# Designed miniproteins, single chains, continued (3): the designs that were tried, part 30

Each design is a single chain, and the fold is of that chain. pLDDT is the mean over its residues in the fold that is shown.

## One batch from the design tools (miniprotein)

Design m9082
Fold by ESMFold2-Fast:
Structure m9082 (fold): chain A 89 residues (1-89)
Amino acid sequence: LEELKKEIEELRKKAEEGEEALKKAKEMLSHLSESDIRALAMGGTERAKELAKEDPENAELYEALAKAGEGFEAGIRAEKLEKELKELL
């Protein structure tokens, strides 16, 4: 139970870091809506990391999108674990 709670806390922290990365990406992509930026972040965290290496002038943008995507996935996983914890209690 304590291990599950700690994992949920760590995933929630990753989700918060992802929201901060999303804000940074939004500033870089000021001409796009937040929903469009979220869709881009969800589109491929691994590919975004590869693109950061191949296109260094846009590396900060790709890194921010990758981190935002990781945070979004961590948030979803935290919700699933919170539900599992509630069913165990």
Scores: mean pLDDT 74

Design m9083
Fold by ESMFold2-Fast:
Structure m9083 (fold): chain A 81 residues (1-81)
Amino acid sequence: MSEEEAKERAKKFVENYEKLKEEALKEAKELGMSEEQIKAVEEYIERVKEIYKEVAEGKLSLEEAKKKLAELGEEIAPIIE
């Protein structure tokens, strides 16, 4: 995957963000997550969107984005169990 392909994929993610967010929040509720956990999921999704937006704008490389996404995964893991 080239950085150009990554930028196009990131752009499409940002364009479909609201639908993806609604689906993720619905899944979290179905899994029986608490209000605190759902809020953490919402904040996580918003930060993921920001990373993809920066990739789409060419402000962030694919390698840097992978590192940031891994860090976010580590931050949310202890909150959602």
Scores: mean pLDDT 75

Design m9084
Fold by ESMFold2-Fast:
Structure m9084 (fold): chain A 67 residues (1-67)
Amino acid sequence: SAAMAARAQHAAGVLEGREAAKLIFEGKEAKFTVEMSPEAQKEADKLIEEGKEKGEKKKKEEEEKKK
């Protein structure tokens, strides 16, 4: 069904967003391999922002300790 397909597409986008956020947190390149719905893209962007914030906090803590 169309609703089930839309849910699967959204879930795929969220999973890619989480993987991208994890890679960014680890300082690696993040690339999307699936074409996402606008809602999935927005949620993925949110997860990426959270990953970047965690990465910046970790880097800032390490720099403050190495001062």
Scores: mean pLDDT 63

Design m9085
Fold by ESMFold2-Fast:
Structure m9085 (fold): chain A 75 residues (1-75)
Amino acid sequence: TSLQNSQISAQSIVNGVNQQLDQARSDPQQVQTITDNTINSLDRMSSLSDPQSSQVFNQARNNVQSYGDQVISQS
């Protein structure tokens, strides 16, 4: 289903970006850039999706923002 595919895609993106953020944690500017680029991608996916899938991408967007902020605060 479209919703199931969106859930799988969102989870994959969050897992991948969290790995990238962990690798970039010594560079707060790079962490911010990765976070912003990922949020922009997720916001675009949300805007192109049905309402249920849009909520999945919005939740992923908030998770990415939160983790990015945590990584920066630890740097």
Scores: mean pLDDT 86

Design m9086
Fold by ESMFold2-Fast:
Structure m9086 (fold): chain A 66 residues (1-66)
Amino acid sequence: SLLEKILAAAKAAIEAGDEAAAMVGIDELVRHGASIEQLEELLRLARERGLERVAARAEEAIAALR
């Protein structure tokens, strides 16, 4: 699915430390109806890699869906 492709790209961006690409990926996931669980997975990965701006963007997205 499109969501699965965007999620995979966002995960790859986080693993590469590409904050700009990861944040674009989070925004596209939100736009396409990603679940809270998918966003929480990206938040966990961003925190593990110390990508504070990516983590903050994921937290904002999760809060907006709650």
Scores: mean pLDDT 88

Design m9087
Fold by ESMFold2-Fast:
Structure m9087 (fold): chain A 99 residues (1-99)
Amino acid sequence: YRKKGLEAYKKGDLESAIKYFEEAIKENPNDALTWYHLGLVYYDNGDYEKAVESFAKALELEPDNEVLHLAASVMATVAEQEGDFDFAKKVREVLDKAL
């Protein structure tokens, strides 16, 4: 499912990407990287609240994962550049809580 989710996301099929990543989470709910990818797809789909929740779950699963912290920080910076300050603020709050 995670591989199918990534393939759908690369093709811009956000709806299929969400479905495949949700199935991947159902099969392995402790896969932090899958939660992170689900957050990226939700953000691109405009589901900002679900994106924040997915990033929070990824960081809860691997709070010491510097790569996930960096990736979420980059996402918050991109959101700020796009003018989505509320989303960026919530992502940074999740990062601070996980630290």
Scores: mean pLDDT 77

Design m9088
Fold by ESMFold2-Fast:
Structure m9088 (fold): chain A 100 residues (1-100)
Amino acid sequence: SNRDQAVQDIQQMIDLARRASPDGIVRGLQRARIGARLSGNRGVITAIDDAIRAARRGDRDGAVRGLQDTQRQVRTMDDRQAGIFRVGVQQGIDVLRQGS
């Protein structure tokens, strides 16, 4: 399902964020945030916004915790919401892979 794939995509984003600079995390998460907002799922939007706020403060561990919260919130999405969100997550993963 799109939800199962979104959970896996967020796990990949977590693994990349643990190795990324805070600035790189912010850029990747801004892409995921667009998908979160388009999905309309408030829990996912809040968790991504919290992760971005932590990354902007240079708090990588806080950003990882926010992504773990996002992964939990994805389980509350329907498959349509998860499909919309995944586009932004995949773009965010691409940003994180390019490094900074």
Scores: mean pLDDT 89

Design m9089
Fold by ESMFold2-Fast:
Structure m9089 (fold): chain A 60 residues (1-60)
Amino acid sequence: MLDEEEVRRALGLMVAAVEAIASEDPEVAEEILRRGRELIEAGASVEEVRRAMREIRERA
């Protein structure tokens, strides 16, 4: 059984990947994936990761 922290990391990575694909820009996608990983490692919630990744995509 995955613990809560493992689920948070997995869902955060999935959200970052979806936002990166949605950017349709390889440079923006790389920034999204890099920042997403940093936030996940810092203990950010899935919602915080999603919001931050969306902000990067919208700013591009």
Scores: mean pLDDT 79

Design m9090
Fold by ESMFold2-Fast:
Structure m9090 (fold): chain A 108 residues (1-108)
Amino acid sequence: ASRLLELLRKAVESYEAGNYDATAEAFEEIAKYLEEMYKGNMSDAEKTMIELFRKAAEAFKAGKLDEVLGTVKIYDPKTGKSVDKEITAKDLLDFLRRVVEEVEAARA
């Protein structure tokens, strides 16, 4: 498996086990991996994404799963418009869980 996929799985599996310290460590490792991958050619969007992962790590370590980390633009199919949505540490983990499931389904 790719290192990124292994880190995403570590975050999801540790969360499901109730181990928030291990979940926080996985988010920090993801942020570091992305920072090194984009080093020397990092957009503002990529910097914001890395910052969100680091904030999620702090939130999981503190047990503040409902803490708002930032806002992202999400397409709303019901209205046909992009809307600003507040993202919590739990929302970000739920997104990673879905990514892991879709990648594993594609490999099967």
Scores: mean pLDDT 78

Design m9091
Fold by ESMFold2-Fast:
Structure m9091 (fold): chain A 82 residues (1-82)
Amino acid sequence: SDAEKAKELAEEALRLGMEAVRLASQGKFDEAKKLIEKAEELVLEAQKLAEKASGKEGLEAQITIGVAEIAVGVAKAILESS
């Protein structure tokens, strides 16, 4: 379903966002930026799919998207403060 695909994309975005936080915290800014860009693309695609979803699966996708956005935001904040 669109909700399941949205969740899968959001989970991948979260993984990339967390890795970007790790890399950015180590001063690996070029690598972190590439992961942020990919994670943001996945978040946008997940959001488009999640907008069409309802029920438990839709809620799970929305929660995962939110967590992924937080991870990406933290990575971006580290880059901007450096």
Scores: mean pLDDT 86

Design m9092
Fold by ESMFold2-Fast:
Structure m9092 (fold): chain A 64 residues (1-64)
Amino acid sequence: SAAEAAARRAENRAAVAALREAVAQAEGHDPEALRAGAEALAAQAEAAGDEETAAEARALAAEV
């Protein structure tokens, strides 16, 4: 449904925002784990048809 799709996009967007904060704060974080998390989010967003969030997650993966 449209409501379920909107909820999924909101969840993916929130997850990317949280991961972006973790990357920015870097201290004590495992770069491999952050990269893997970003790549997993990109795949999940792409599967949901959210190309914008997928692109943001891929860009984030490249920064770690």
Scores: mean pLDDT 79

Design m9093
Fold by ESMFold2-Fast:
Structure m9093 (fold): chain A 75 residues (1-75)
Amino acid sequence: AREYIERAREALAAGDAEAALEHLRLAAEEALRRGDRELLIEAVRLTGEVLAAAAPAELHPAIEALVAEDVAAIR
């Protein structure tokens, strides 16, 4: 299950945003299926990091705010 998070981190480190997002989608689906809130929070936070790495700097505050709101809603 957490293997998807590890694969997403590896893809992000390699600069492969598409692969990272696909692994994070699978991690989020697994987390929702299992009721694993911590895994879901980790997937959401890493999704924000992937989006920030690919996005213009001016969008970074909006991405960070969205991630923080989603994490708060899960907790």
Scores: mean pLDDT 79

Design m9094
Fold by ESMFold2-Fast:
Structure m9094 (fold): chain A 75 residues (1-75)
Amino acid sequence: TDKLRKLGEQYKKKGDEYAKQGDNVSATKYYAEAVINYARAGDLTGANKAASNMSSVASDEELEKAQLEIERRMA
């Protein structure tokens, strides 16, 4: 699971970079990838932080789309 946790960290960092630039669409996409990878790694704390960051930058429509994609890929 170390590889998945590391991928989660990398995707979260990319999300943070895009959020800092004001690119909330790209930030949302990278935070969603971070949530998926952290969750698959069993890192619930990391997944919850990435999900919180995602909800803080995403529009309602982008957030719904991202949450549905996470649910689909985790089923």
Scores: mean pLDDT 85

Design m9095
Fold by ESMFold2-Fast:
Structure m9095 (fold): chain A 63 residues (1-63)
Amino acid sequence: MFSEEELRRLREIAGALLAANPEGISVGELARRVAEALGLKPEELSVDTLAEALRQAQLLANA
C-alpha cells in the first residue's frame, strides 16, 4: 500500500517520464523505470500496481 507522499512521488516520476517521451512509452517500460527511480525491484511494482497507484494519485490531485 502506498502512502499519500509515495503516490505523489510516483506521479511526479511517471509524469516526468511521459513528458520526456512524447512519442509514447509502454506501460511496462514506465513501470520498470518508475520502480528503478524509487529504488524498488521491478517485481515489486507490477504494471497493475503502477496503474492503480497512478489512478489513486490522480484522484488525490483532482480532489
Scores: mean pLDDT 72

Design m9096
Fold by ESMFold2-Fast:
Structure m9096 (fold): chain A 84 residues (1-84)
Amino acid sequence: MSLEEIAELYKKLDKDGDGTLTKEQFAELLKELGATDAEIAALIEKYIGKDGTITKEQAAEAITLFLQSKGVKVSIEELEEALK
């Protein structure tokens, strides 16, 4: 999946346009990226706050680390730029 496809999916899930995803929206994004249930649970535990949401910057970090774990050569800066 390209960075442009990931950015399009993020914007589609971000219904409010504020850059923030709910736990459910973030889980759906990771699932579409091919994450396993265990990988999704670990990322949710690490990044989702007490309010059940993740900021765009936190999501960019989480997605970048996930993609790098799958051998994708991407930086957090490239993903943050794509999410604009």
Scores: mean pLDDT 80

Design m9097
Fold by ESMFold2-Fast:
Structure m9097 (fold): chain A 68 residues (1-68)
Amino acid sequence: GAEAELDRVVAEANEEIKRLKQYEEKHGKLSSEEVAKFIGEVLSRIGDAIDRLLAERKAAQAAGLPVP
C-alpha cells in the first residue's frame, strides 16, 4: 500500500544522498544549484508519497475501514 511506497521512496532518497556525498568526496563539491535541484527532486517524490498515504488514510477513515 501507500506505506510501503513511502518506505521505499525514503530508502531510495537516503541511498541517493549517500551516493551524492560519495561523489563529492571523489570528484569535488557540486554547485549549490546542483545540490538544490537534487534536494528539490527528492522532496517532490517524498511529498507525493506522503500525500498518497494521507489520502489513503482519509479514505479508509471515511469508509469506516481500519486506518493504516
Scores: mean pLDDT 80

Design m9098
Fold by ESMFold2-Fast:
Structure m9098 (fold): chain A 60 residues (1-60)
Amino acid sequence: MKKTIEVYVPKSVSQEEIDRAIEKTKELLEKLGYKIVNVKIEDDPENPDWKVITIEYEKL
């Protein structure tokens, strides 16, 4: 079964900073024995000034 982790960032944050946050999360999950299967970046439905990065992962 897939698991998810969400990272919230302000829309004012640069794409480079968002990419770095995603990479750090991937590294952490890989060290814990998980495989990243999907990454989604969406507007936060509760706060229009924020984005939510949803990372789907599963155990190796």
Scores: mean pLDDT 78

Design m9099
Fold by ESMFold2-Fast:
Structure m9099 (fold): chain A 77 residues (1-77)
Amino acid sequence: GKKETIDSLSPLEKAVLDYLKMNAGEILTNAEIARALSVPQSTVSRALRNLVEKGLVEEVPGKGYRLHPDMLTSSTA
């Protein structure tokens, strides 16, 4: 499990990651995430940058961001 890395996230980064988990396998733009969470795009951009640096989110050039494949594996299923 990546609990330590996930637990080191700010509340905003956790919200962005949680939204990406709800849309697992989908590529979402910064604007879509910002709208869904009702936060500024600049705020989401910072959170996404930190999540990519932590390996929790994958940047797709020219399209947006998606949950890293490793985060799709559930220990329960």
Scores: mean pLDDT 74

Design m9100
Fold by ESMFold2-Fast:
Structure m9100 (fold): chain A 89 residues (1-89)
Amino acid sequence: LTEEQVEEVKRALIIIGVSIIKQYAEKLPDEEKRKKVIELANKAMDAIEAGNYDEAIEYLKKLQEVLKDDPDAVRLAQRMIEIAEELKK
């Protein structure tokens, strides 16, 4: 694998992880919280696709704050932050 291909895989992994968080958010009873999670998830994915990794990390951190009562969601977002940090050069 080239470094380019590894970066593409890492971007895809973040998109998958954020998509899982969005799917989880669809089941949240709080409509405002659900809307906020979907908004932040979409912004994080857009930032990743644009190569704006610092922006993506900030949106993922905001996702952790909104979902702080769910340890699995916080952990998944943390993994996505770690992958995004690796993509920074």
Scores: mean pLDDT 84

Design m9102
Fold by ESMFold2-Fast:
Structure m9102 (fold): chain A 82 residues (1-82)
Amino acid sequence: AEREELLAEQAELAAEWREVMKKIEERYREELEEMERRGASEEEVRRFIHEAIRELIPDEAEAERLIERLDALLERGRRLAE
């Protein structure tokens, strides 16, 4: 059940996340490259992506919803991958 739910949530987020990531990579490419070069932690990169989402999505509620869903999905995926 949880695996099927995770796959369904991944499918639901796939198109939305792909478009958002494409915009982040296009607009913030230099910043992301700088973070990679200086060896930024996964947590620092994650925080940067969260802020980029908030900047790219003007509706605060929609931006926070996407961030919360992504965080919850990643946490569930991590637990299932144990």
Scores: mean pLDDT 72

Design m9103
Fold by ESMFold2-Fast:
Order: C-alpha cells, then structure tokens, then sequence
Structure m9103 (fold): chain A 58 residues (1-58)
C-alpha cells in the first residue's frame, strides 16, 4: 500500500468515525481499491457498505 493510499484511508477513517483496520477489512472483503471504497462510502454511506461486506462473507 502506498503512503498516499494510507493517508486516504486515515482521512476516511476520521470522516466516518471508524478504524483504518476496519476500512482495510472492507476493502479486502469487497475486493476493491481505496478509491472505490471512497466512492461507495460517498454514494451509499458506511452502514450500507458494511452490510454489503457482511453479505459477501455470509
């Protein structure tokens, strides 16, 4: 992971009130990049993205 990707994850973690590790787990579970995660969070919100990840695991 690049320094710029890590910085973006830290900013998203602050914005949505979650941990960087939590966002990294969402990315891994959904198979998406940090930029795609940012777009999904902006379009659907955190709760919807988390539910999508849970559905993928179950």
Amino acid sequence: MSAEEKRLLEELAKKYGVSVSGLQNLMKTLGISVEELEKLLEEKGLDAVEREAVRTLL
Scores: mean pLDDT 79

Design m9104
Fold by ESMFold2-Fast:
Structure m9104 (fold): chain A 81 residues (1-81)
Amino acid sequence: MEEKKKEAEEKIKEAEKKGDYYEKGKAYETLGEIALEEGKLEEAVEYYEKAIAAYEKAGNYEEAARVAVKVLEIAVEKVLS
């Protein structure tokens, strides 16, 4: 997973240089998925929140809403566990 994490980090840097907020959102979402797979719930939420912000800047409100639902899912799991 370190290789996939580095790829996502590089995509974030490239997206920032291009002003491509959609690709930036995709890359942060990927980092969130990796953190979730590693059981790092707090880190996953942080990455997903950054993905939401990027999608909102891109005007992709449907993608932002989808990721927001994932954050809510994680929060519910933390409360019920």
Scores: mean pLDDT 81

Design m9105
Fold by ESMFold2-Fast:
Structure m9105 (fold): chain A 55 residues (1-55)
Amino acid sequence: SEKKKKEQKKVSRYVAESIRYIGDLFDLRLRGSTEEDIEKLEKEHKEKIEKIEKE
């Protein structure tokens, strides 16, 4: 159904964003990045999740 397709795409975007966020967070920690860099990444992730949820 139409609803199932939209739900599946939404879940796929959520999963993709979560994987990207975890990977980027891991990279920042390995590079010895600052707490400010991590906070910026967290804010960007939150904004992307909010956009997905509002679809």
Scores: mean pLDDT 81

Design m9106
Fold by ESMFold2-Fast:
Parts: structure tokens; C-alpha cells; sequence
Structure m9106 (fold): chain A 87 residues (1-87)
């Protein structure tokens, strides 16, 4: 089960990336925030790449730009996708 703290970490990561999706330092901070919230001490290169791609694609999507990620159901669905990458 995805916790509220994990959902909040994913949303915070989206906010960091949305400020500048091309900024590698922000992408690294966002991915590390997710890893910490999900209890993953070291990400594989594949997991880091998948999370980075997911976050960039979400913040560039019309769904994110229209404010739909202000809804808990959208945030939870994204956190479930993150959980699948980290397993």
C-alpha cells in the first residue's frame, strides 16, 4: 500500500522538476527524494533513468499543466507507477 508520505514525496518531486525540467540537478534531487521516501538506499541506473523519464513526461503533459495533479487520485496513481519502477 502506498503511504501518504510517499504520495507527497512524488508530488514534491514533480514540483521540483516542473520549475526547470532540463535542470539535471533538480532531476537528481527529485529522484533522490522519491528514493528516500520509498526506502531505496541505492537506485540502479535503469531505475534512475525510468524515474527521470517519468517525471519529465508527467510535468510536460497536458494533464499536469491543467492542474489535475492537484487531485489525490492522480497523485496516488503516479506514486503507484513509481512503486512499480522501484520493485
Amino acid sequence: MISDSQIQAVYQALQLVSQDPSNQSRLDQAVDLIAQAFGVPRLSDDQRSQLTTLLVNVVNSPVYKSGLYDRDDYRRSLAERVDQILR
Scores: mean pLDDT 83

Design m9107
Fold by ESMFold2-Fast:
Structure m9107 (fold): chain A 97 residues (1-97)
Amino acid sequence: IELKIEELKEIIKYLKEKYPEDEKVQKLVEELEKLIKKLEEKKEEIKKLEKENKEEAEKKLIKELAEYEEKLLEAIAKNELSDELVVELFRIRAKLI
């Protein structure tokens, strides 16, 4: 989860620096900031669970990572970005992992 939060922060930074006046990009940034908030909340829940049941915490982590990937792809698709911008977003993701 922490690596996924860092991924979203790098994407938001790139979008704000390179496309500060783009309305579609600003809308995507808002959706990505909501994803960060959700991941930070889930990170706290998983940390608490890990102290009591490591196996259950691991299963919850996998589920939340899968939901994150789905929501990120949905946000990108929903905002009708250019193909070039979509490719750059996935390159940023690949570089961080």
Scores: mean pLDDT 71

Design m9108
Fold by ESMFold2-Fast:
Parts: sequence; structure tokens; C-alpha cells
Structure m9108 (fold): chain A 57 residues (1-57)
Amino acid sequence: GAAALEARLRRAIEGARRVLDGPEVVRQVAIHELRELLAQASGELREELEAVLRELE
């Protein structure tokens, strides 16, 4: 449901923030996961996800 998707999006964003300064291979895995979730994100969570993607790129 929507609550489960929101929780997953928040966990993925937090996980990505933890690896911003990590090795390239770890950042690439985070980028791939966030890009897959982007299609399901809306509103503030989408903006947060897009911001983290810019930081990872």
C-alpha cells in the first residue's frame, strides 16, 4: 500500500545519503535503485529523491 511504498522510498533515500562519499560501485548501486523508485515517487519524496540523485551523480 501507499504507506509501505512511502517507507521504502524514505529508507532508500536515507541509504543513499549514507553512501554519498562511498566507493563508486556502491554509489552506482544506489543510483540504480533510486532511478527505479523515481517512477513511483511523488511530491516532497520525489523532490528529496531527485536531490539525492544529483548529489550521487
Scores: mean pLDDT 80

Design m9109
Fold by ESMFold2-Fast:
Structure m9109 (fold): chain A 60 residues (1-60)
Amino acid sequence: GIKEKLEEIAKLLKKPLELIEDLVEKLKSQDEETRERILKEIAEYSEEAAKLLKEVLKEL
């Protein structure tokens, strides 16, 4: 149902939040490759969350 989908979205968004926090810390270091990798991973999780949000909107 909608509740379970929203809980899944919340879990998916926790990962990009953690990665953003890690990225902020790593911006203080000489690690450009890791920065790029993390940004791409954040984008992928965000796209999955957006897809699930569209499914929830169709049920409303």
Scores: mean pLDDT 74

Design m9110
Fold by ESMFold2-Fast:
Formats: C-alpha cells, structure tokens, sequence
Structure m9110 (fold): chain A 70 residues (1-70)
C-alpha cells in the first residue's frame, strides 16, 4: 500500500461507500466514479499527514458533486 493511505480493508469500504453515493445520486458515468476515487486517493497520498477514511470519502464526494454539475 502507498504511504499515508488507509488499510486495504478500509479502502474497500470507502470505495463501496463512494459507489453507493454515486448510485443514490444517479451518477451513471463510470469515468466520473473513477476520477473521483483517483483524485481523492492521490490527494490522500500527497498530504503531509495520513487522511482518515471519512476525509477520503468526503474528498471523493466533493469531486463527484462537481462532475455531476457538468
């Protein structure tokens, strides 16, 4: 696993929660989902401190909401 990322089990749960949020919002473009997850994980890996699962989830949701506004 990359430094500053949660455990593999925590990552699986975050991704599942992001997928459920996208489904509930009617976001059907798989590219939007991939971009949101990729941006959130890149930001988490690049930060000066480890991010919590909740912080990573919140970042992904912010990206999904921005993509949905297009």
Amino acid sequence: SLPRLPSDEELKEIIKRIEEYAKERGITDPRALFVAIAVALFDAASDTRPLSPEEIYERAIEVLDELAKR
Scores: mean pLDDT 75

Design m9111
Fold by ESMFold2-Fast:
Structure m9111 (fold): chain A 55 residues (1-55)
Amino acid sequence: GRQGEISEEAREKLREQLEKAIEEQGKTFTHELIEMAIDGASLEELIEFIKKYKE
């Protein structure tokens, strides 16, 4: 597909960021991420949330 596909490099970065955020913040981070996804947030918005949450 075009829109909504993630490159292999982006997937690896996302996995690394998710693992670290879950390890550091646990339930709170996971809960907010799930709520964003349910509310129809785009993949780009989810990635930006993860980046902002780590900073």
Scores: mean pLDDT 66

Design m9112
Fold by ESMFold2-Fast:
Structure m9112 (fold): chain A 55 residues (1-55)
Amino acid sequence: MTDEEIEELARKVAEETGVPLEVARAVVRALVEVDGLSPEEAYRRAVELLRSVEV
């Protein structure tokens, strides 16, 4: 997954969860590069994880 694709996905996650873009980017990047998730699965996981961190 390219940096451009990660950036686009991170922006969508940030919009859905209300978290800062930098946090969304870090989570999306980890899910794609470390866990090997597809872009769609990374989006779902990032939203779920960031909802739990909204405290």
Scores: mean pLDDT 77

Design m9113
Fold by ESMFold2-Fast:
Structure m9113 (fold): chain A 90 residues (1-90)
Amino acid sequence: MDEELKKAYEKGKKIGDYAYKNNSTSLLLPGAVEDLKSDNPLLRAEAAGFLETLAKKGNEEALRVLEELSKSDDPTVKETANKVLERIKK
């Protein structure tokens, strides 16, 4: 795995954990959705880590967003959201 992509994903997971603990999820969630749609693979990896962490902690809004993005007309967005959902369900 690309070391930079792995670091971005791990950073996203940490931001998600902090947002959950500080009740800041609703403020950061729209930005994470936009980053997941980005052409920048580092922003997509960070957003994926953020959303995965929140959904695993039982945040229903993050889970709903991932399910909506898994139906996207953008193949990259759809694939990324589905990979996150697979990791949550395992």
Scores: mean pLDDT 81

Design m9114
Fold by ESMFold2-Fast:
Structure m9114 (fold): chain A 63 residues (1-63)
Amino acid sequence: MEAQLRKRARELGEELQKLVEDAKAGKVEPSEVRRFAERVSRELQELARLDREEQREEAERER
């Protein structure tokens, strides 16, 4: 599972980098960049949570 998380994180990083480069070249929409960043953040958080839940299902949803 760890390998899968790392691979996805790396792919997302490359995609984000391409988006930023594209915005600099001709596309100037900070909204798109921000939306992508939020998506990446959310996906990473979901993956981290899934890993934690699978590891310790006995724990309650306390934060």
Scores: mean pLDDT 67

Design m9115
Fold by ESMFold2-Fast:
Order: structure tokens, then C-alpha cells, then sequence
Structure m9115 (fold): chain A 80 residues (1-80)
């Protein structure tokens, strides 16, 4: 599951910045493949650790637009 994958990456790496980079890359890979629910799980985990990451909030908003969740997309856009 994408959330468990993201949490394991944070636990395995000694650098939070390295973990952020890997999670952002994984979220992009899921998004490009059309796996929007998995992309959302990775991005939500990233935001739990980096709540001021505007890039992650913008990508999460775009993911929820692809899922048809326009109200959630607008909420996340406001966080960016």
C-alpha cells in the first residue's frame, strides 16, 4: 500500500530531505501512470512530515481533481 511504502521510506532514511525527494518522485510516478489514489497516499504522508511544502499541496490538489473530488482539490489548493 502506498501509505505504508511512504512511511517505510521515512523510517529507513536518516535524512528527512532525502525522504521528501524520494516520496515526491514516487508520487509523480504514480500520477504519470494514472494511479491517483496511490499518488494521494504518498503526498498525504509527505505533507504530514512537511506541512509547508506548497509543491506537495499543489500536486495533491491536482491528484484530487483527477479523481473528481473537486471540493477536496479546492481545499488543498488553498493550502498551497
Amino acid sequence: MAKEEAEEIFRTLSSPLAARGILMQRAREYFEKGDYEEAAEILETLIEHFPDDKTAWKMLAEVYRKLGEFEKAEEYEKKA
Scores: mean pLDDT 81

Design m9116
Fold by ESMFold2-Fast:
Structure m9116 (fold): chain A 97 residues (1-97)
Amino acid sequence: SLIEKYKKLSEETPELGREATSKYAAASLSDAGVDFSKELAEEGLKESKEKGAKGLEILAETNKHASELYRSLGDEEDAEKYEELAKEAKKKAEELK
């Protein structure tokens, strides 16, 4: 997990301890934002196409921000994952119009 990854980095590179802690906090908040927006999209889809599309647009934006954050952290794998999730959410939002 990301928590375990940054904990390990803090242990293996003590000089990066504070940086690793800051990165862990930022990543945790980003993941929470993605989870929240995913829940909003799923609830919106149950109510109407318009609410579903709006929820998916928010999900696309939060995944885009997560991608940018992970890229800044040097985590290219997770950055690419979130970028693809952002594209898929945006595509689904467009299809509901």
Scores: mean pLDDT 74

Design m9117
Fold by ESMFold2-Fast:
Structure m9117 (fold): chain A 69 residues (1-69)
Amino acid sequence: MKEEERKKKLLEIVKKLVELLKKQAAEAGIDISKQLEEEMKKVEELLKKGEVPSEEDLEEARKILEESL
């Protein structure tokens, strides 16, 4: 898998995770929007530095999200 494709997969995984966390936080009555924005900024900075997870790590993260849904 190309590095660009891994970056896209990571962004998709992060997007799904953010949606899941927002849903769970809303159920608990907690506003985590600020924390999510800060974490998203950190992820974007890591991607700019070329720190991209391996294909195996991305698949593992996807499975964890799928099990959480």
Scores: mean pLDDT 69

Design m9118
Fold by ESMFold2-Fast:
Structure m9118 (fold): chain A 65 residues (1-65)
Amino acid sequence: MKEEYEKALEAVRKTVQDPELREILEEGLRDLYKRKKGATSPEDIARDLERARRIHELAGVEPPA
């Protein structure tokens, strides 16, 4: 999981130059990482999906298939 986390961070840094978008994605990644440690809620998953949707809309790019 650490490898996926680092890979996602690098992708954010390369793709997203805006600090606001970067922080949102970092929070999402941390949330996913913390879910492995304890109990998860359906709300956590929903938030992750919502963030991804907003990121794509704000960036004006198509999401990867």
Scores: mean pLDDT 65

